# Ledger of designs, part 79: designed miniproteins, single chains, continued (3)

Each design is a single chain, and the fold is of that chain. pLDDT is the mean over its residues in the fold that is shown.

## One batch from the design tools (miniprotein)

Design m10921
Fold by ESMFold2-Fast:
Structure m10921 (fold): chain A 59 residues (1-59)
Amino acid sequence: GGAETAVAALKKAIEAGDGAGAAASVHEARQIGEEAYEATRKVAEEAGNEAGRTALRFG
C-alpha cells in the first residue's frame, strides 16, 4: 500500500544520502495518513544520520 511505498522510498533515499528525497517521502506519508507517517518517522529516527534528520525536519 501507500505506507509500504513511502517507507521503501525513504529507505532508498537515506541509503543514498538524499535528504530532499527522504523529506519528500515523509511528506507523502503525511498525505497518506497517520499509519504511514508513523512508519516513516520511525525509519527516519532509527537511521541516526543527516538524511534521516532532514526527513523529519522538512517532511
Scores: mean pLDDT 82

Design m10922
Fold by ESMFold2-Fast:
Structure m10922 (fold): chain A 68 residues (1-68)
Amino acid sequence: PDPSTVFAELDTDKDGVIDEADLVSIGAPADGVMGPESAAVLRRYLSRFDLDGDGVLTAQDVEAALTR
């Protein structure tokens, strides 16, 4: 998939960055309750793409990760 499409899907609040709060919101069930397993999976994905380790992903971070 295109990096910009992936970024747009993960950027829930459309602020131009993806942070842990965006990932938690995406992983929340329809009822608004997120299990600890879902949160752990999302944090693992964030760590893999978060090249700076600051807990925030930019469009450039997603593009770099998908290019590899």
Scores: mean pLDDT 58

Design m10923
Fold by ESMFold2-Fast:
Structure m10923 (fold): chain A 64 residues (1-64)
Amino acid sequence: LSEELEREVRRALADMYLALGKIAEQQGKKDLAAEWYTKAAEIYRESGDEEGAKQAEDLAKKVK
């Protein structure tokens, strides 16, 4: 499998965790939202998306 396809799949997973975090935050589940945002940040970083990782990390910090 190409590195580009692997990065795209990881980014899609990170986007999914980011969306789950936003849903949890909207439901008032701040701890769960922080956990999902943290997972998204880790996956964004693994895919080389430092901006996405920073955004997700900032969201995790703000939700607490």
Scores: mean pLDDT 81

Design m10924
Fold by ESMFold2-Fast:
Structure m10924 (fold): chain A 76 residues (1-76)
Amino acid sequence: SLEEKIKKYEEELKKAKTDKEKAIAYFNLGQAYFEQGKYEEAIEYYKKALDLLPPDDPLRVKAEKNLAEAEAKLGL
């Protein structure tokens, strides 16, 4: 379930030791909230992921695309 995914990613975030591990957990939380239609929460988590990723990290491309999609859902 989405609830189980969120709980799992929250635990991964709690155990994360590096900025990259935290960014991955934030990105996954953003995706899970987006799937639930919780776009404001998804935006928050995607932004947190982007804050931790270096400029050349491939995950930035995915996070920026997903952020834009979530913002579009809110008319932003």
Scores: mean pLDDT 88

Design m10925
Fold by ESMFold2-Fast:
Structure m10925 (fold): chain A 81 residues (1-81)
Amino acid sequence: GPLDAALERLRELVRRGDIDGALEAFRELVRLARPSVGEFEAEIYEGLALLSVGVGLAIGDPQFGLDQMLRIAEELVERAR
């Protein structure tokens, strides 16, 4: 379905280390999940993902931040099922 396709796109961008592409793909995933999880939960997941990317950049390990964002996305998709 659309959520699984969006999650697969995010996985590919995370694997490539494409920070800007991964953030865009995560936003699309949040947009698709929002009707199922509600606005507040969607905002919390987006905030946690952005924080994870920011932490990765701050510690000099962008891949760590992207990997954490992917885990958050996987949890959001399960919540939206």
Scores: mean pLDDT 89

Design m10926
Fold by ESMFold2-Fast:
Structure m10926 (fold): chain A 98 residues (1-98)
Amino acid sequence: SVTVTVSAPASVVAGSTATVSATLSGDSSDAYRIEVYMRRKGTTDWTKLGSAVVKPGETATFTFTAPATPGTYTIEVYYAKVGSSEWHLGGSADVTVY
């Protein structure tokens, strides 16, 4: 089994560049696809920030432009074993845009 640890800034300036990191941990020798999504908290309108392929012990870093509209945004990180269509929620973080 594997787990994902998500690291994101607590706050960012609207329209500025920010980064989110996802670290995969576990006892698997397999590669996993990671996809990162963001939405304004309380909405269902998701924007994909990026994707990467990692193995346990590796960290993927995603650079994105913070939304222009201030508010609280939720970032969610999903993962699936390469070759699988079964996606799992690995973690989430809330980011304040000001």
Scores: mean pLDDT 88

Design m10927
Fold by ESMFold2-Fast:
Structure m10927 (fold): chain A 70 residues (1-70)
Amino acid sequence: EVEEKVRELREKALGHLADAIRAYKEGNIDEAIEHFKKAIELYREALKLHPDPVLEQELKDTEAFLKKLE
């Protein structure tokens, strides 16, 4: 079911986002960047399956943070 798959992808994205923030706080910038990129890919996959304004905003926020970090 699409809705269940979208939820699963979002949970995975949030997991990578949490890992990215932790790595960033520990000064592991390269590791943080890789986790942010993984989160972005998962958000894009979820949005491809079903448009969602909350997921779209979470994707935009994640992309904006990554751009500031680079």
Scores: mean pLDDT 85

Design m10928
Fold by ESMFold2-Fast:
Structure m10928 (fold): chain A 69 residues (1-69)
Amino acid sequence: EEELRKELEKKSIEELQKELIKLYSELDKVSEATATVLRAIGLEIEGKEEEAKKLLIESVIKAIKEKKE
């Protein structure tokens, strides 16, 4: 949701990583969470911190939607 995306944009990358791991762990999809977090870390190392944050935000939104079902 748009409101959720705006709230997530206020969080740090570290907070988003922790939230994503928690959500996908609860969905029994830890491997997917790990792959996404590693990709985001790679983007940060390349100096693409904003792209890393966007990736994490979209992944958290997706996980929250799956958890609600």
Scores: mean pLDDT 74

Design m10929
Fold by ESMFold2-Fast:
Structure m10929 (fold): chain A 98 residues (1-98)
Amino acid sequence: SAAEERARNARAFETLAFAADSGVRLTQEKGTQKTAQAAATAVAAVARQMGLRSSDRETFERMAEEAEKAAKQSKDEILKTLEELGREARARAAELAA
């Protein structure tokens, strides 16, 4: 049903937000470029996974591509991108829950 699809999409965005927030925390705790790159790569993988069965697949694929692109950049740019992705994912989840 439409309600079940909306609930699944909300949970998918919540999962992505948790992954992004976890990536930020780990990167801040370890303080290394390698940890930041691994976090960005993991967030991209989560986004692609969430997109596979989502009607909002294009959004998840775009978020994955942003994380993958950030993984090639500095630690500070990775942190900024993960913080932005987490914020967007939380906002989208909230809109779907309303």
Scores: mean pLDDT 90

Design m10930
Fold by ESMFold2-Fast:
Structure m10930 (fold): chain A 61 residues (1-61)
Amino acid sequence: SLREKIQRLIALKLRKIGLEFDKELLKKNGGPEEKLEELEKEIEELEKEIKKLEEEIKKLE
């Protein structure tokens, strides 16, 4: 349903915000590049999922 897709979208956006915060904090603290690359990859994959879900929601409105 539209409501379920919207709830999923909110959950994904919150997860992305958390990962972006973690990346910024790790970057400021001079954390290992390997961890930064992992976070960047996770954020990119999450962005793709968010975009796909936004397009699906747009089609239902």
Scores: mean pLDDT 84

Design m10931
Fold by ESMFold2-Fast:
Structure m10931 (fold): chain A 73 residues (1-73)
Amino acid sequence: EKKALEEVKKHLDESEELQKEMLEGKLDKEKLKELSKKGKEFVELLKKLSEESKKEVLEYLKKLWEKLEEYAK
């Protein structure tokens, strides 16, 4: 359970970096494909989490979205 939660957070962190590059105009077609692949892997990891761990992921995700919104300013 803890390992699956850590894997989800790692996928979100890697996704954040790619999204930051997109906002900075540095994204190419290969990076878009990588984002899509990471999204699919994230869904598979979510299936392994308990409801409590899913709530923790949601809170972490909100934090990442706030950070990405700051990059867009």
Scores: mean pLDDT 66

Design m10933
Fold by ESMFold2-Fast:
Parts: structure tokens; sequence; C-alpha cells
Structure m10933 (fold): chain A 57 residues (1-57)
């Protein structure tokens, strides 16, 4: 599985958790997606996900 594809799956899971009011799970999913974007060589996209996660925690 590609790192970017896996990251998108975690972003969608985070969005779903956020829609359910589960900010903690949403933040955790966005942090996992951020780590995958870093490994994929996308540090700017990773930084945005980390910021979004921090705003929810």
Amino acid sequence: MGLRTLAYRYIRAGDLALSQGDNKTAADMYRLAGKLYERAGLPEEAAELYKRADELA
C-alpha cells in the first residue's frame, strides 16, 4: 500500500471521527496521516495535519 494512499485513509477516518464529535480520535488519525506524509516526502502537508490535530486536542 502506498504511503500517500494510507495517509488519505487516515484523513478520512479523522474527518469521520470529527463529524461524530470525537475530537480525540480525529486528532490521532490526523497525526498518523501526518507521519505518513513525512515518510512520503511531503513535510508541508504533514505540518498542516499536525496543526489540525493540535487544534482538536
Scores: mean pLDDT 83

Design m10934
Fold by ESMFold2-Fast:
Structure m10934 (fold): chain A 61 residues (1-61)
Amino acid sequence: LPELEAERRRLEAEIVGKARQLMADVDAGKLTPEQVAQGETELAAMERRLRAVKAEIDALR
């Protein structure tokens, strides 16, 4: 349970940081459309993992 709560907090922080970096890089014109799509795919995968971790925590509470 503590490990799952730590993973949830870590994923939340990483998602925020990665989304912020992606937006900044897009605004700066540093990314190709393919790189933007890759970043969005990575964020979606992290969000799915976060939902799974939250569901597991809820099941154990």
Scores: mean pLDDT 82

Design m10935
Fold by ESMFold2-Fast:
Structure m10935 (fold): chain A 82 residues (1-82)
Amino acid sequence: SMEAELAAEVAERAARVAEELGEPETAELLREAARAARAGDWEKAAELIEEAVETAKASPNGEEVLRAMQEVVAEAAREYEA
């Protein structure tokens, strides 16, 4: 579905940002969330996103990662509604 593809794309873009900011554990969780979303496992995708957020909060660059994730989600939401 378009929703599953968009959710996976958002998670993959957020994972790239986390990796670029030096947060590989957060990036891995976001990539796993993208795979779960593509498989239609929304419950697992949500759990992995929650873990990624908590991991980012505990990380030195976590605030920047969370801000970047919010920007990616906002951009995707505007694209989907257009």
Scores: mean pLDDT 78

Design m10936
Fold by ESMFold2-Fast:
Formats: sequence, C-alpha cells, structure tokens
Structure m10936 (fold): chain A 69 residues (1-69)
Amino acid sequence: SAKEEALKALESLLEAVKNGDKVAALSGVRELLQKGVISEEEARELERLIRAGDYEAAAKRIEELMKKL
C-alpha cells in the first residue's frame, strides 16, 4: 500500500540520518517529496536540518512524520 511504501521510505531516511549519511539522507528527502509523502515545506526543513548537521532534530522530525501515517 502507499502507506506501507511511505513508512518504508521514512524508515530508510531515519536510518540514513542516524548514520550521519548526508548523501543518503538528502536522497531520501527527495524521494519522499516525489512520492507526495511530505510537502515541499517539510522537505525544505528536513534538507536544512540535514545540511546543518542537526541529525538529532532531523531524526525527531522524521519520527513525528511516521506517527502521522
């Protein structure tokens, strides 16, 4: 289902963020935006946090997005 695919993509993004893998994390944000799982505003905020190296805030935000599914 779309919800299961969205959850899997969010889990992959969370793993990349927890590993400090900036390239994988930014790719994950783009995938979520392309699939319509997150808004453009949400994608920009996640990209800002990831580029700033604020992986703890990025991880917390991703976990909140997973709860909304």
Scores: mean pLDDT 85

Design m10937
Fold by ESMFold2-Fast:
Structure m10937 (fold): chain A 95 residues (1-95)
Amino acid sequence: KELEKRRIEAMIKALEEFKKWAEEQGRTDVVKAAEEAIKTLRDALKNIDKLSPEEIRRIMEEAYRKLLEAVKDDPELQKKFNEIERKIMEEELAR
């Protein structure tokens, strides 16, 4: 449970940083997609004790899918999200 919780928290942090960058770029569509993904992950975190590892994986996959749909036609947005995600995952999961 602790590893799953830390992964969700790290993903939320990455999405919040990406959302802030997208706001600076004027990408309202991407900001909205990030907010929806953050909400989905925060709701999962609140119910973490009631969720199986498989359910957590599906929720994370759905949140990520919605974000990818918003950035699918923009390689620079995809690159920026990947950079932020990698940095945050390395920082949060290495401890």
Scores: mean pLDDT 78

Design m10938
Fold by ESMFold2-Fast:
Structure m10938 (fold): chain A 59 residues (1-59)
Amino acid sequence: DEELKRASKEANELVKKGGESKDKEEAKRLFEEAARLLEETGAPKSEIEAVRQSGKDIL
């Protein structure tokens, strides 16, 4: 699914920005946006949860 591949790439970019952010609130928001993008494109629930968990663990 091309849309899912594109969403995954965009989500990875958001995760990267979140991990590089010095503001914990901004980082949390970026990870949440990545998870939402994956959810909107029908990614597996486990993958969406992994992105949300990464936002909690990296900070």
Scores: mean pLDDT 75

Design m10939
Fold by ESMFold2-Fast:
Structure m10939 (fold): chain A 85 residues (1-85)
Amino acid sequence: SHMEKVLEEIINGLKEIYKERDELIAEADRMRQEGMTPEQVAALGERARKIEEKRNELRTLIGKHKLSVEDLEKIAEYIKKIKKQ
C-alpha cells in the first residue's frame, strides 16, 4: 500500500541517518587520537550538517502523511532496535 511504502521510506531514512552518524562518530574519535586539522574539523561539520538535512526531510515526510498512532508505534519499535545497536 501507499502507507507501507511511506513507512519503508521513513525506516530506511532512519537506518541511513543512524549509520552515517555512527560512522561520523567513529571517524571523529579516530581523528581525535591522531590530532585534528582545521580542515578535518570543517569536513566533519559539513557531514553533520548533511545528516541534519536528512533529518529535516524525514520530519517533513512524517508531517505530510499525518501518521496514525499505530504507524508511530511501528516507527518507535524500529527506533528501539537501531538505538540498541
Scores: mean pLDDT 80

Design m10940
Fold by ESMFold2-Fast:
Structure m10940 (fold): chain A 92 residues (1-92)
Amino acid sequence: SALEEALAGLSPEQREAVRQMADTLIETGPADAIVAMVIGRLEKEGRKPTKEELERIYKLAQEAVKKHPATSLDQERALADEVLRKLEEERK
C-alpha cells in the first residue's frame, strides 16, 4: 500500500507512531493515502518528520478528508498540498 511504501523510509519508532495514529482514525483509507503523499514529499526533500509532525499530519489529513472527500488522484494531491501548507505555517 502507499502508506507501507512511505513507512519503509522511516525509523522503527516513527513507523510505530504512524501505525498507532492510523488505528485511531475512523475513515483511514483516504487519509492514509494523503499521509503517504505528505511523508513521501518530505522525504524527497531530505526531511524526516518527527513523531509530533506525524501526529499533526494525520490530524490535518483527517480534517481535510472530512471536509473534502477525495475521489481522484488530483483531489488527493490537492489535500496533500493543503496539509503541507498548514504544517509549514505551524512551524513558524
Scores: mean pLDDT 68

Design m10941
Fold by ESMFold2-Fast:
Structure m10941 (fold): chain A 66 residues (1-66)
Amino acid sequence: MMREIEAETYLSFGHMYYALSQRLEGEEKIAALEKAAEYYRKAAELGHPEAEALLEEVEAELEALK
């Protein structure tokens, strides 16, 4: 279904930005984590079960950096 494809696509983008954030520092790391959170949120809204937990982890890391 298109919804499942979209959720998986957003999850993949979230994973890419999260992986990028782990190699960055400072404001670039924060920007990459914000992008990861954005895509995980979109995947969670489309019903992906793992995306909600991943979003919480990214948001917690963002909070620790700000």
Scores: mean pLDDT 80

Design m10942
Fold by ESMFold2-Fast:
Structure m10942 (fold): chain A 78 residues (1-78)
Amino acid sequence: ADALFAEARELLERAAEAAAAGDVETARRLYGEALALIREAAAILLPVSREELEARAASLMPTLEALVEALKAAVAAA
């Protein structure tokens, strides 16, 4: 589960970079890959520890916020 969250974070960071560069299609694809990994991790952790799932989700929030901001900027620039 830890490895899935780490990989998802890397994908979200790469998605944010792509969005900042104006590559919305790459950002969207990487975001989708990150969501798939988060869903797999959540399916493993939810029956065992909701607290751990919530803590890991919270650790991803700054990266998600940066991605949303970059996507808004890219769309506005287009």
Scores: mean pLDDT 73

Design m10943
Fold by ESMFold2-Fast:
Structure m10943 (fold): chain A 65 residues (1-65)
Amino acid sequence: SSAEQLALVEELKPDTTPEALARAEAVLARAAEMARAGRRPSEAELEELRRALALLAARALLEAE
């Protein structure tokens, strides 16, 4: 849910290292490539994508605060 995603964003704020953000960007790039190929992501890939999006959102919120 969006509420669970917002809670995850808050939880991940301390973990927004350059290395973690680079890995998150790579996850998004792979997800975009999979979508272009018409591939269905696995549950593990969807969870990885959810966490990557939450980490990038956490960085954006920290920069806005």
Scores: mean pLDDT 81

Design m10944
Fold by ESMFold2-Fast:
Structure m10944 (fold): chain A 70 residues (1-70)
Amino acid sequence: SELERLLEELEREVKEISELAKERDKKRPISEEKRQEIDRLLAEARRAAERGDLERARELLEKAREIIDE
């Protein structure tokens, strides 16, 4: 189904953002508070996606990316 495909895409994005945060932290350390915020946003995005709230999940993933780019 399309919903299953979108959920798989979001799960891939969550994993990619998590890896991006780890790689970025190796080059320029991310504060403990920012790391916790990224983890919280990724966890909330997964929960939103599991509820079928793909729009909310996308917004949470974008916020996580913004923190990494700071």
Scores: mean pLDDT 79

Design m10946
Fold by ESMFold2-Fast:
Structure m10946 (fold): chain A 109 residues (1-109)
Amino acid sequence: SMAEEVRKAGDEVIENLRKLAELKAEMRKDPSKKEEYQKKIDEVRLNLAKAFSRLVTILEEAGLEKDAVRVAEAVQRAIDAINSGDMEAFEKALAELRKVVDEAAEKIA
């Protein structure tokens, strides 16, 4: 169902944001492995972009343009938090993203 596709795409976005945060944190702890971590970060960024695009497309096709905007804003806040090393802001952005995804899935169901 579309609701299951929204939840799955949302889960993939959240999972890839967490992986990105972990890789960025590990790279900060050990700069000597920067090249190795950068390759993994590039792969996670590609997977995140694909999952994000799929989630936004499903929401727009469901007529949930406002929820698509909320998803984009939450993802951007999560990325900004990862780049600044603000793990509290990151967890708040992920919680908002989960809430938006769950609310959108309920509207489709």
Scores: mean pLDDT 90

Design m10947
Fold by ESMFold2-Fast:
Structure m10947 (fold): chain A 61 residues (1-61)
Amino acid sequence: SLLEELLEKMEEEAKELGNPKEVLELLKEAREAIRKGDVEKFTELLGEISELLYKEKKKKE
């Protein structure tokens, strides 16, 4: 599904950034949200993951 493809891309970005613990925890929650069909929670978690990935990228600059 498109949601799983988005999650896989975020998992790949997290891997490139050294798998920050907070990001891994949110990715796990996002995968559970997909499993449960909770689109609203998945969307909220995507926002949180994106913010953390952005902050981690900033640290590497």
Scores: mean pLDDT 81

Design m10948
Fold by ESMFold2-Fast:
Structure m10948 (fold): chain A 70 residues (1-70)
Amino acid sequence: SEKEKIFEEMDKIGLELKELYEKNPEKVLPILKKFNEIYEKADESEDVEELRKLLKEMKELLKKAKELAE
């Protein structure tokens, strides 16, 4: 299902953020915290369009975390 694919992508982003956090905890922690807040919203949502919007926000957080870690 599309919802399952979105959650799989969210989980992959979460794993990448955890790896970045291990390398640079101080810079990545605020981003990881925001990711967890978005994930809680996603877990409560039944709307695929809302889930896509939340996934997009997560992708932007991952991009910022990568820039901060380098």
Scores: mean pLDDT 86

Design m10949
Fold by ESMFold2-Fast:
Structure m10949 (fold): chain A 85 residues (1-85)
Amino acid sequence: MQVFDKDALIRAVVAMRNFINGDNSQANYAAASGIPISVIYQQLQTLIDQASRIGGPATRARVRDYLRQAGVPDDVIDYLVSQIR
Protein backbone atom coordinates (compact mmCIF):
# COMPACT_ATOMS: atom_id res chain seq x y z
CA MET A 1 0.00 0.00 0.00
CA GLN A 2 1.36 3.44 -0.97
CA VAL A 3 1.68 5.85 1.99
CA PHE A 4 -0.02 9.22 1.39
CA ASP A 5 -0.56 12.34 3.51
CA LYS A 6 -3.65 12.01 5.76
CA ASP A 7 -5.02 15.45 4.75
CA ALA A 8 -4.81 14.46 1.04
CA LEU A 9 -6.69 11.19 1.81
CA ILE A 10 -9.42 13.09 3.74
CA ARG A 11 -9.83 15.48 0.76
CA ALA A 12 -10.05 12.44 -1.54
CA VAL A 13 -12.84 10.85 0.59
CA VAL A 14 -14.83 14.13 0.51
CA ALA A 15 -14.37 14.49 -3.28
CA MET A 16 -15.34 10.85 -3.99
CA ARG A 17 -18.41 11.05 -1.72
CA ASN A 18 -19.46 14.25 -3.54
CA PHE A 19 -19.00 12.42 -6.88
CA ILE A 20 -21.15 9.44 -5.72
CA ASN A 21 -23.87 11.76 -4.29
CA GLY A 22 -23.72 14.27 -7.17
CA ASP A 23 -23.31 17.22 -4.79
CA ASN A 24 -20.92 19.07 -2.40
CA SER A 25 -22.61 18.11 0.92
CA GLN A 26 -19.66 16.12 2.43
CA ALA A 27 -17.44 19.07 3.54
CA ASN A 28 -17.91 18.25 7.29
CA TYR A 29 -16.00 14.95 6.89
CA ALA A 30 -12.81 16.95 6.17
CA ALA A 31 -12.95 18.42 9.72
CA ALA A 32 -12.80 14.96 11.38
CA SER A 33 -9.10 15.01 12.38
CA GLY A 34 -9.57 12.11 14.84
CA ILE A 35 -10.25 9.48 12.14
CA PRO A 36 -7.44 6.85 11.97
CA ILE A 37 -5.64 6.59 8.59
CA SER A 38 -6.65 2.89 8.33
CA VAL A 39 -10.35 3.93 8.50
CA ILE A 40 -9.75 6.59 5.80
CA TYR A 41 -8.24 3.90 3.50
CA GLN A 42 -11.28 1.67 4.25
CA GLN A 43 -13.65 4.53 3.28
CA LEU A 44 -11.65 5.15 0.07
CA GLN A 45 -11.84 1.44 -0.86
CA THR A 46 -15.64 1.49 -0.39
CA LEU A 47 -15.89 4.61 -2.60
CA ILE A 48 -13.58 3.08 -5.27
CA ASP A 49 -15.84 -0.01 -5.27
CA GLN A 50 -18.94 2.22 -5.70
CA ALA A 51 -17.28 4.13 -8.59
CA SER A 52 -16.27 0.77 -10.17
CA ARG A 53 -19.95 -0.33 -10.16
CA ILE A 54 -20.72 2.76 -12.29
CA GLY A 55 -17.61 1.85 -14.29
CA GLY A 56 -15.85 2.87 -17.47
CA PRO A 57 -13.44 5.56 -18.73
CA ALA A 58 -16.09 8.31 -18.29
CA THR A 59 -16.40 7.43 -14.56
CA ARG A 60 -12.59 7.57 -14.12
CA ALA A 61 -12.48 11.00 -15.85
CA ARG A 62 -15.29 12.40 -13.64
CA VAL A 63 -13.66 11.08 -10.42
CA ARG A 64 -10.35 12.67 -11.52
CA ASP A 65 -12.13 16.03 -12.03
CA TYR A 66 -13.77 15.88 -8.56
CA LEU A 67 -10.42 15.01 -6.92
CA ARG A 68 -8.60 17.87 -8.74
CA GLN A 69 -11.33 20.38 -7.80
CA ALA A 70 -10.91 19.30 -4.13
CA GLY A 71 -7.14 20.03 -4.27
CA VAL A 72 -6.03 16.38 -4.03
CA PRO A 73 -2.37 15.91 -5.16
CA ASP A 74 -1.81 14.30 -8.59
CA ASP A 75 -0.02 11.23 -7.15
CA VAL A 76 -3.05 10.45 -4.93
CA ILE A 77 -5.45 11.09 -7.85
CA ASP A 78 -3.47 8.74 -10.15
CA TYR A 79 -3.42 5.99 -7.49
CA LEU A 80 -7.17 6.22 -6.72
CA VAL A 81 -8.28 6.47 -10.38
CA SER A 82 -6.07 3.45 -11.26
CA GLN A 83 -8.13 1.37 -8.75
CA ILE A 84 -11.43 2.07 -10.60
CA ARG A 85 -12.35 -0.82 -12.93
Scores: mean pLDDT 72

Design m10950
Fold by ESMFold2-Fast:
Structure m10950 (fold): chain A 74 residues (1-74)
Amino acid sequence: SMEDMRRQVDRIREDALSVIRRLRAGELSPEEARMAIDALVAEMERLKRTSSPELQEEIDRVIEEIRRRFAEAA
């Protein structure tokens, strides 16, 4: 369902932001953070393949946000 997919997108975004916060706090190594972010982005890409065009655009924006924030933190 669209609601289920939206909840999954929100969860993955929250998980990614948590990883980035832990990286910035020194609680997570850059290597561990990279692996976690790569896995979360891969989950997002899988959701994108079965999503509506509107949700695909939203997912792309979220992936870009995650990658940008991670690059700034690393």
Scores: mean pLDDT 87

Design m10951
Fold by ESMFold2-Fast:
Structure m10951 (fold): chain A 68 residues (1-68)
Amino acid sequence: AEERVARYRAELARDPDNAQAWYDLGKAYLELGEYEKAVNYFRAALILDPDNEEIRKALEEAQKKAEE
């Protein structure tokens, strides 16, 4: 998960409008238990791709876990 975080961060440095990279970072942080960070990354992904059901569902899951 940490290795994937570093990879996706590098990708975002090249292309910050890449909704997939924001989504993948959110998933990586979700796997690490960093729920608040996952929420922030999923929100960024959803701003770039607002009709994406997968991102919306992932955001809902991360929000629920962040609230505990």
Scores: mean pLDDT 80

Design m10952
Fold by ESMFold2-Fast:
Structure m10952 (fold): chain A 70 residues (1-70)
Amino acid sequence: SRAQELSKILLEAAEEYSRIKELAEDPQVIAKATELVNRLGEAVSRGDIQSARKLLEELRKMAEELEAKR
């Protein structure tokens, strides 16, 4: 189901956002992640799976980069 797929993307985005907030000390990094999460929420509201997946990938890369600096 498209709705189930979007719900899964939203859950995974929430997990990545939590990781970014835990790892990031720079308020600008947190602000950027917040903007990506808001844009992802908008994509989900439109049923835009393609944009939602792209934004999730950007959040995931941000979390991975922060984790690699530890």
Scores: mean pLDDT 86

Design m10953
Fold by ESMFold2-Fast:
Structure m10953 (fold): chain A 78 residues (1-78)
Amino acid sequence: LSPEERAARVAAYVERRTAELLARVTDPAAQAALRAFRGALLDAVRRLSGTESLEEVLAIADEMLRHAEGRVAQLEAA
């Protein structure tokens, strides 16, 4: 895969996962924070896809998304 193809594939995954998280959050400030997180992660994915394999970039994105999911779960429990 080209770097562009790797970035596009991981970006689609990140956008899907963050859309699911946004649907669970009703607070506007938390939604704004999630959108900022999405933007930063998409920028990192584009950069990393130039040097890392698809598998490695997906693993990094999954780790970051896992932390975001944990934060949303904490907000839901409160």
Scores: mean pLDDT 84

Design m10954
Fold by ESMFold2-Fast:
Structure m10954 (fold): chain A 92 residues (1-92)
Amino acid sequence: SKLEELKKELDKTIEELKALNAQPVSPERFAQIDELTRKALEIIEEMKKLGAPEELINEYKRKVADASDSFEGGVLQLELAVKEVLGELPPR
């Protein structure tokens, strides 16, 4: 299904983000992390449009937040922390 294809692409994008975390800090590394983080978030939005369960969307948002050393990753981490405090997500 299209949802399974997007999930596979998202898993690959998250692995690429994790690989970049092992690289030395550089402007090029940050640019690549930003690009991959945006790509991951676009895939998540497409999955959401295809009717993916909220639990699955939140699981992938958490994976992206944990793997992304970026401004967008930080915003996502804050969003998830707020949802956890409001009881909308289980504790980590």
Scores: mean pLDDT 81

Design m10955
Fold by ESMFold2-Fast:
Structure m10955 (fold): chain A 61 residues (1-61)
Amino acid sequence: SMEEFIEELKKAYEEVKAEKPASRDEFNQKFLKKATEIAKKHNLTTDQLNEAVRRVAEEEA
């Protein structure tokens, strides 16, 4: 479900943040890579993935 996807994204966001990436661009690249793998498991469209990523980033940023 979308809710399960968002929870997995929040976990991925925290994992990337814990790695202390050197820049926001590096953080975004690592997070997007993990988000794409998670989306693959949930059969989401690119639009759904982008919306969920934005929501998680806004909440955690």
Scores: mean pLDDT 76

Design m10956
Fold by ESMFold2-Fast:
Structure m10956 (fold): chain A 64 residues (1-64)
Amino acid sequence: MTVAEAMVYQVLEEAEGRPLSAAEIAERTGLSVSTVRRALRSLEARGLVERRRVGRTTLYRLAR
């Protein structure tokens, strides 16, 4: 896992299952939104993160 993926995963763990947007994760990690989106894409492909579309917003949370 890259450093960015580890940081994104930790923020989602601390959220206790609360869905977060890529922008909110970027704010909490200090990473750029593009870096966060790349990390989320990698984590989702590995089954570690779930993506959900709610209206106009895409939210992410830990899968397991």
Scores: mean pLDDT 84

Design m10957
Fold by ESMFold2-Fast:
Structure m10957 (fold): chain A 61 residues (1-61)
Amino acid sequence: EEERRKALVEAANAGDPEAIDELVQEAFDLIKRAIDLIDKYSSQKLTPEELLALSREEERR
């Protein structure tokens, strides 16, 4: 999980284009999920910390 992400980051820093593409795709997926979560819970007036806690709880399931 985190070890795989570190390996991809190291490969991308070494100039591996495939690793760069995978990191970019993962970043877009995470950003999209964060935006969707913020939009959904913004009407509930949740703080950024509460939104992060909910996002992490969803990942655990």
Scores: mean pLDDT 69

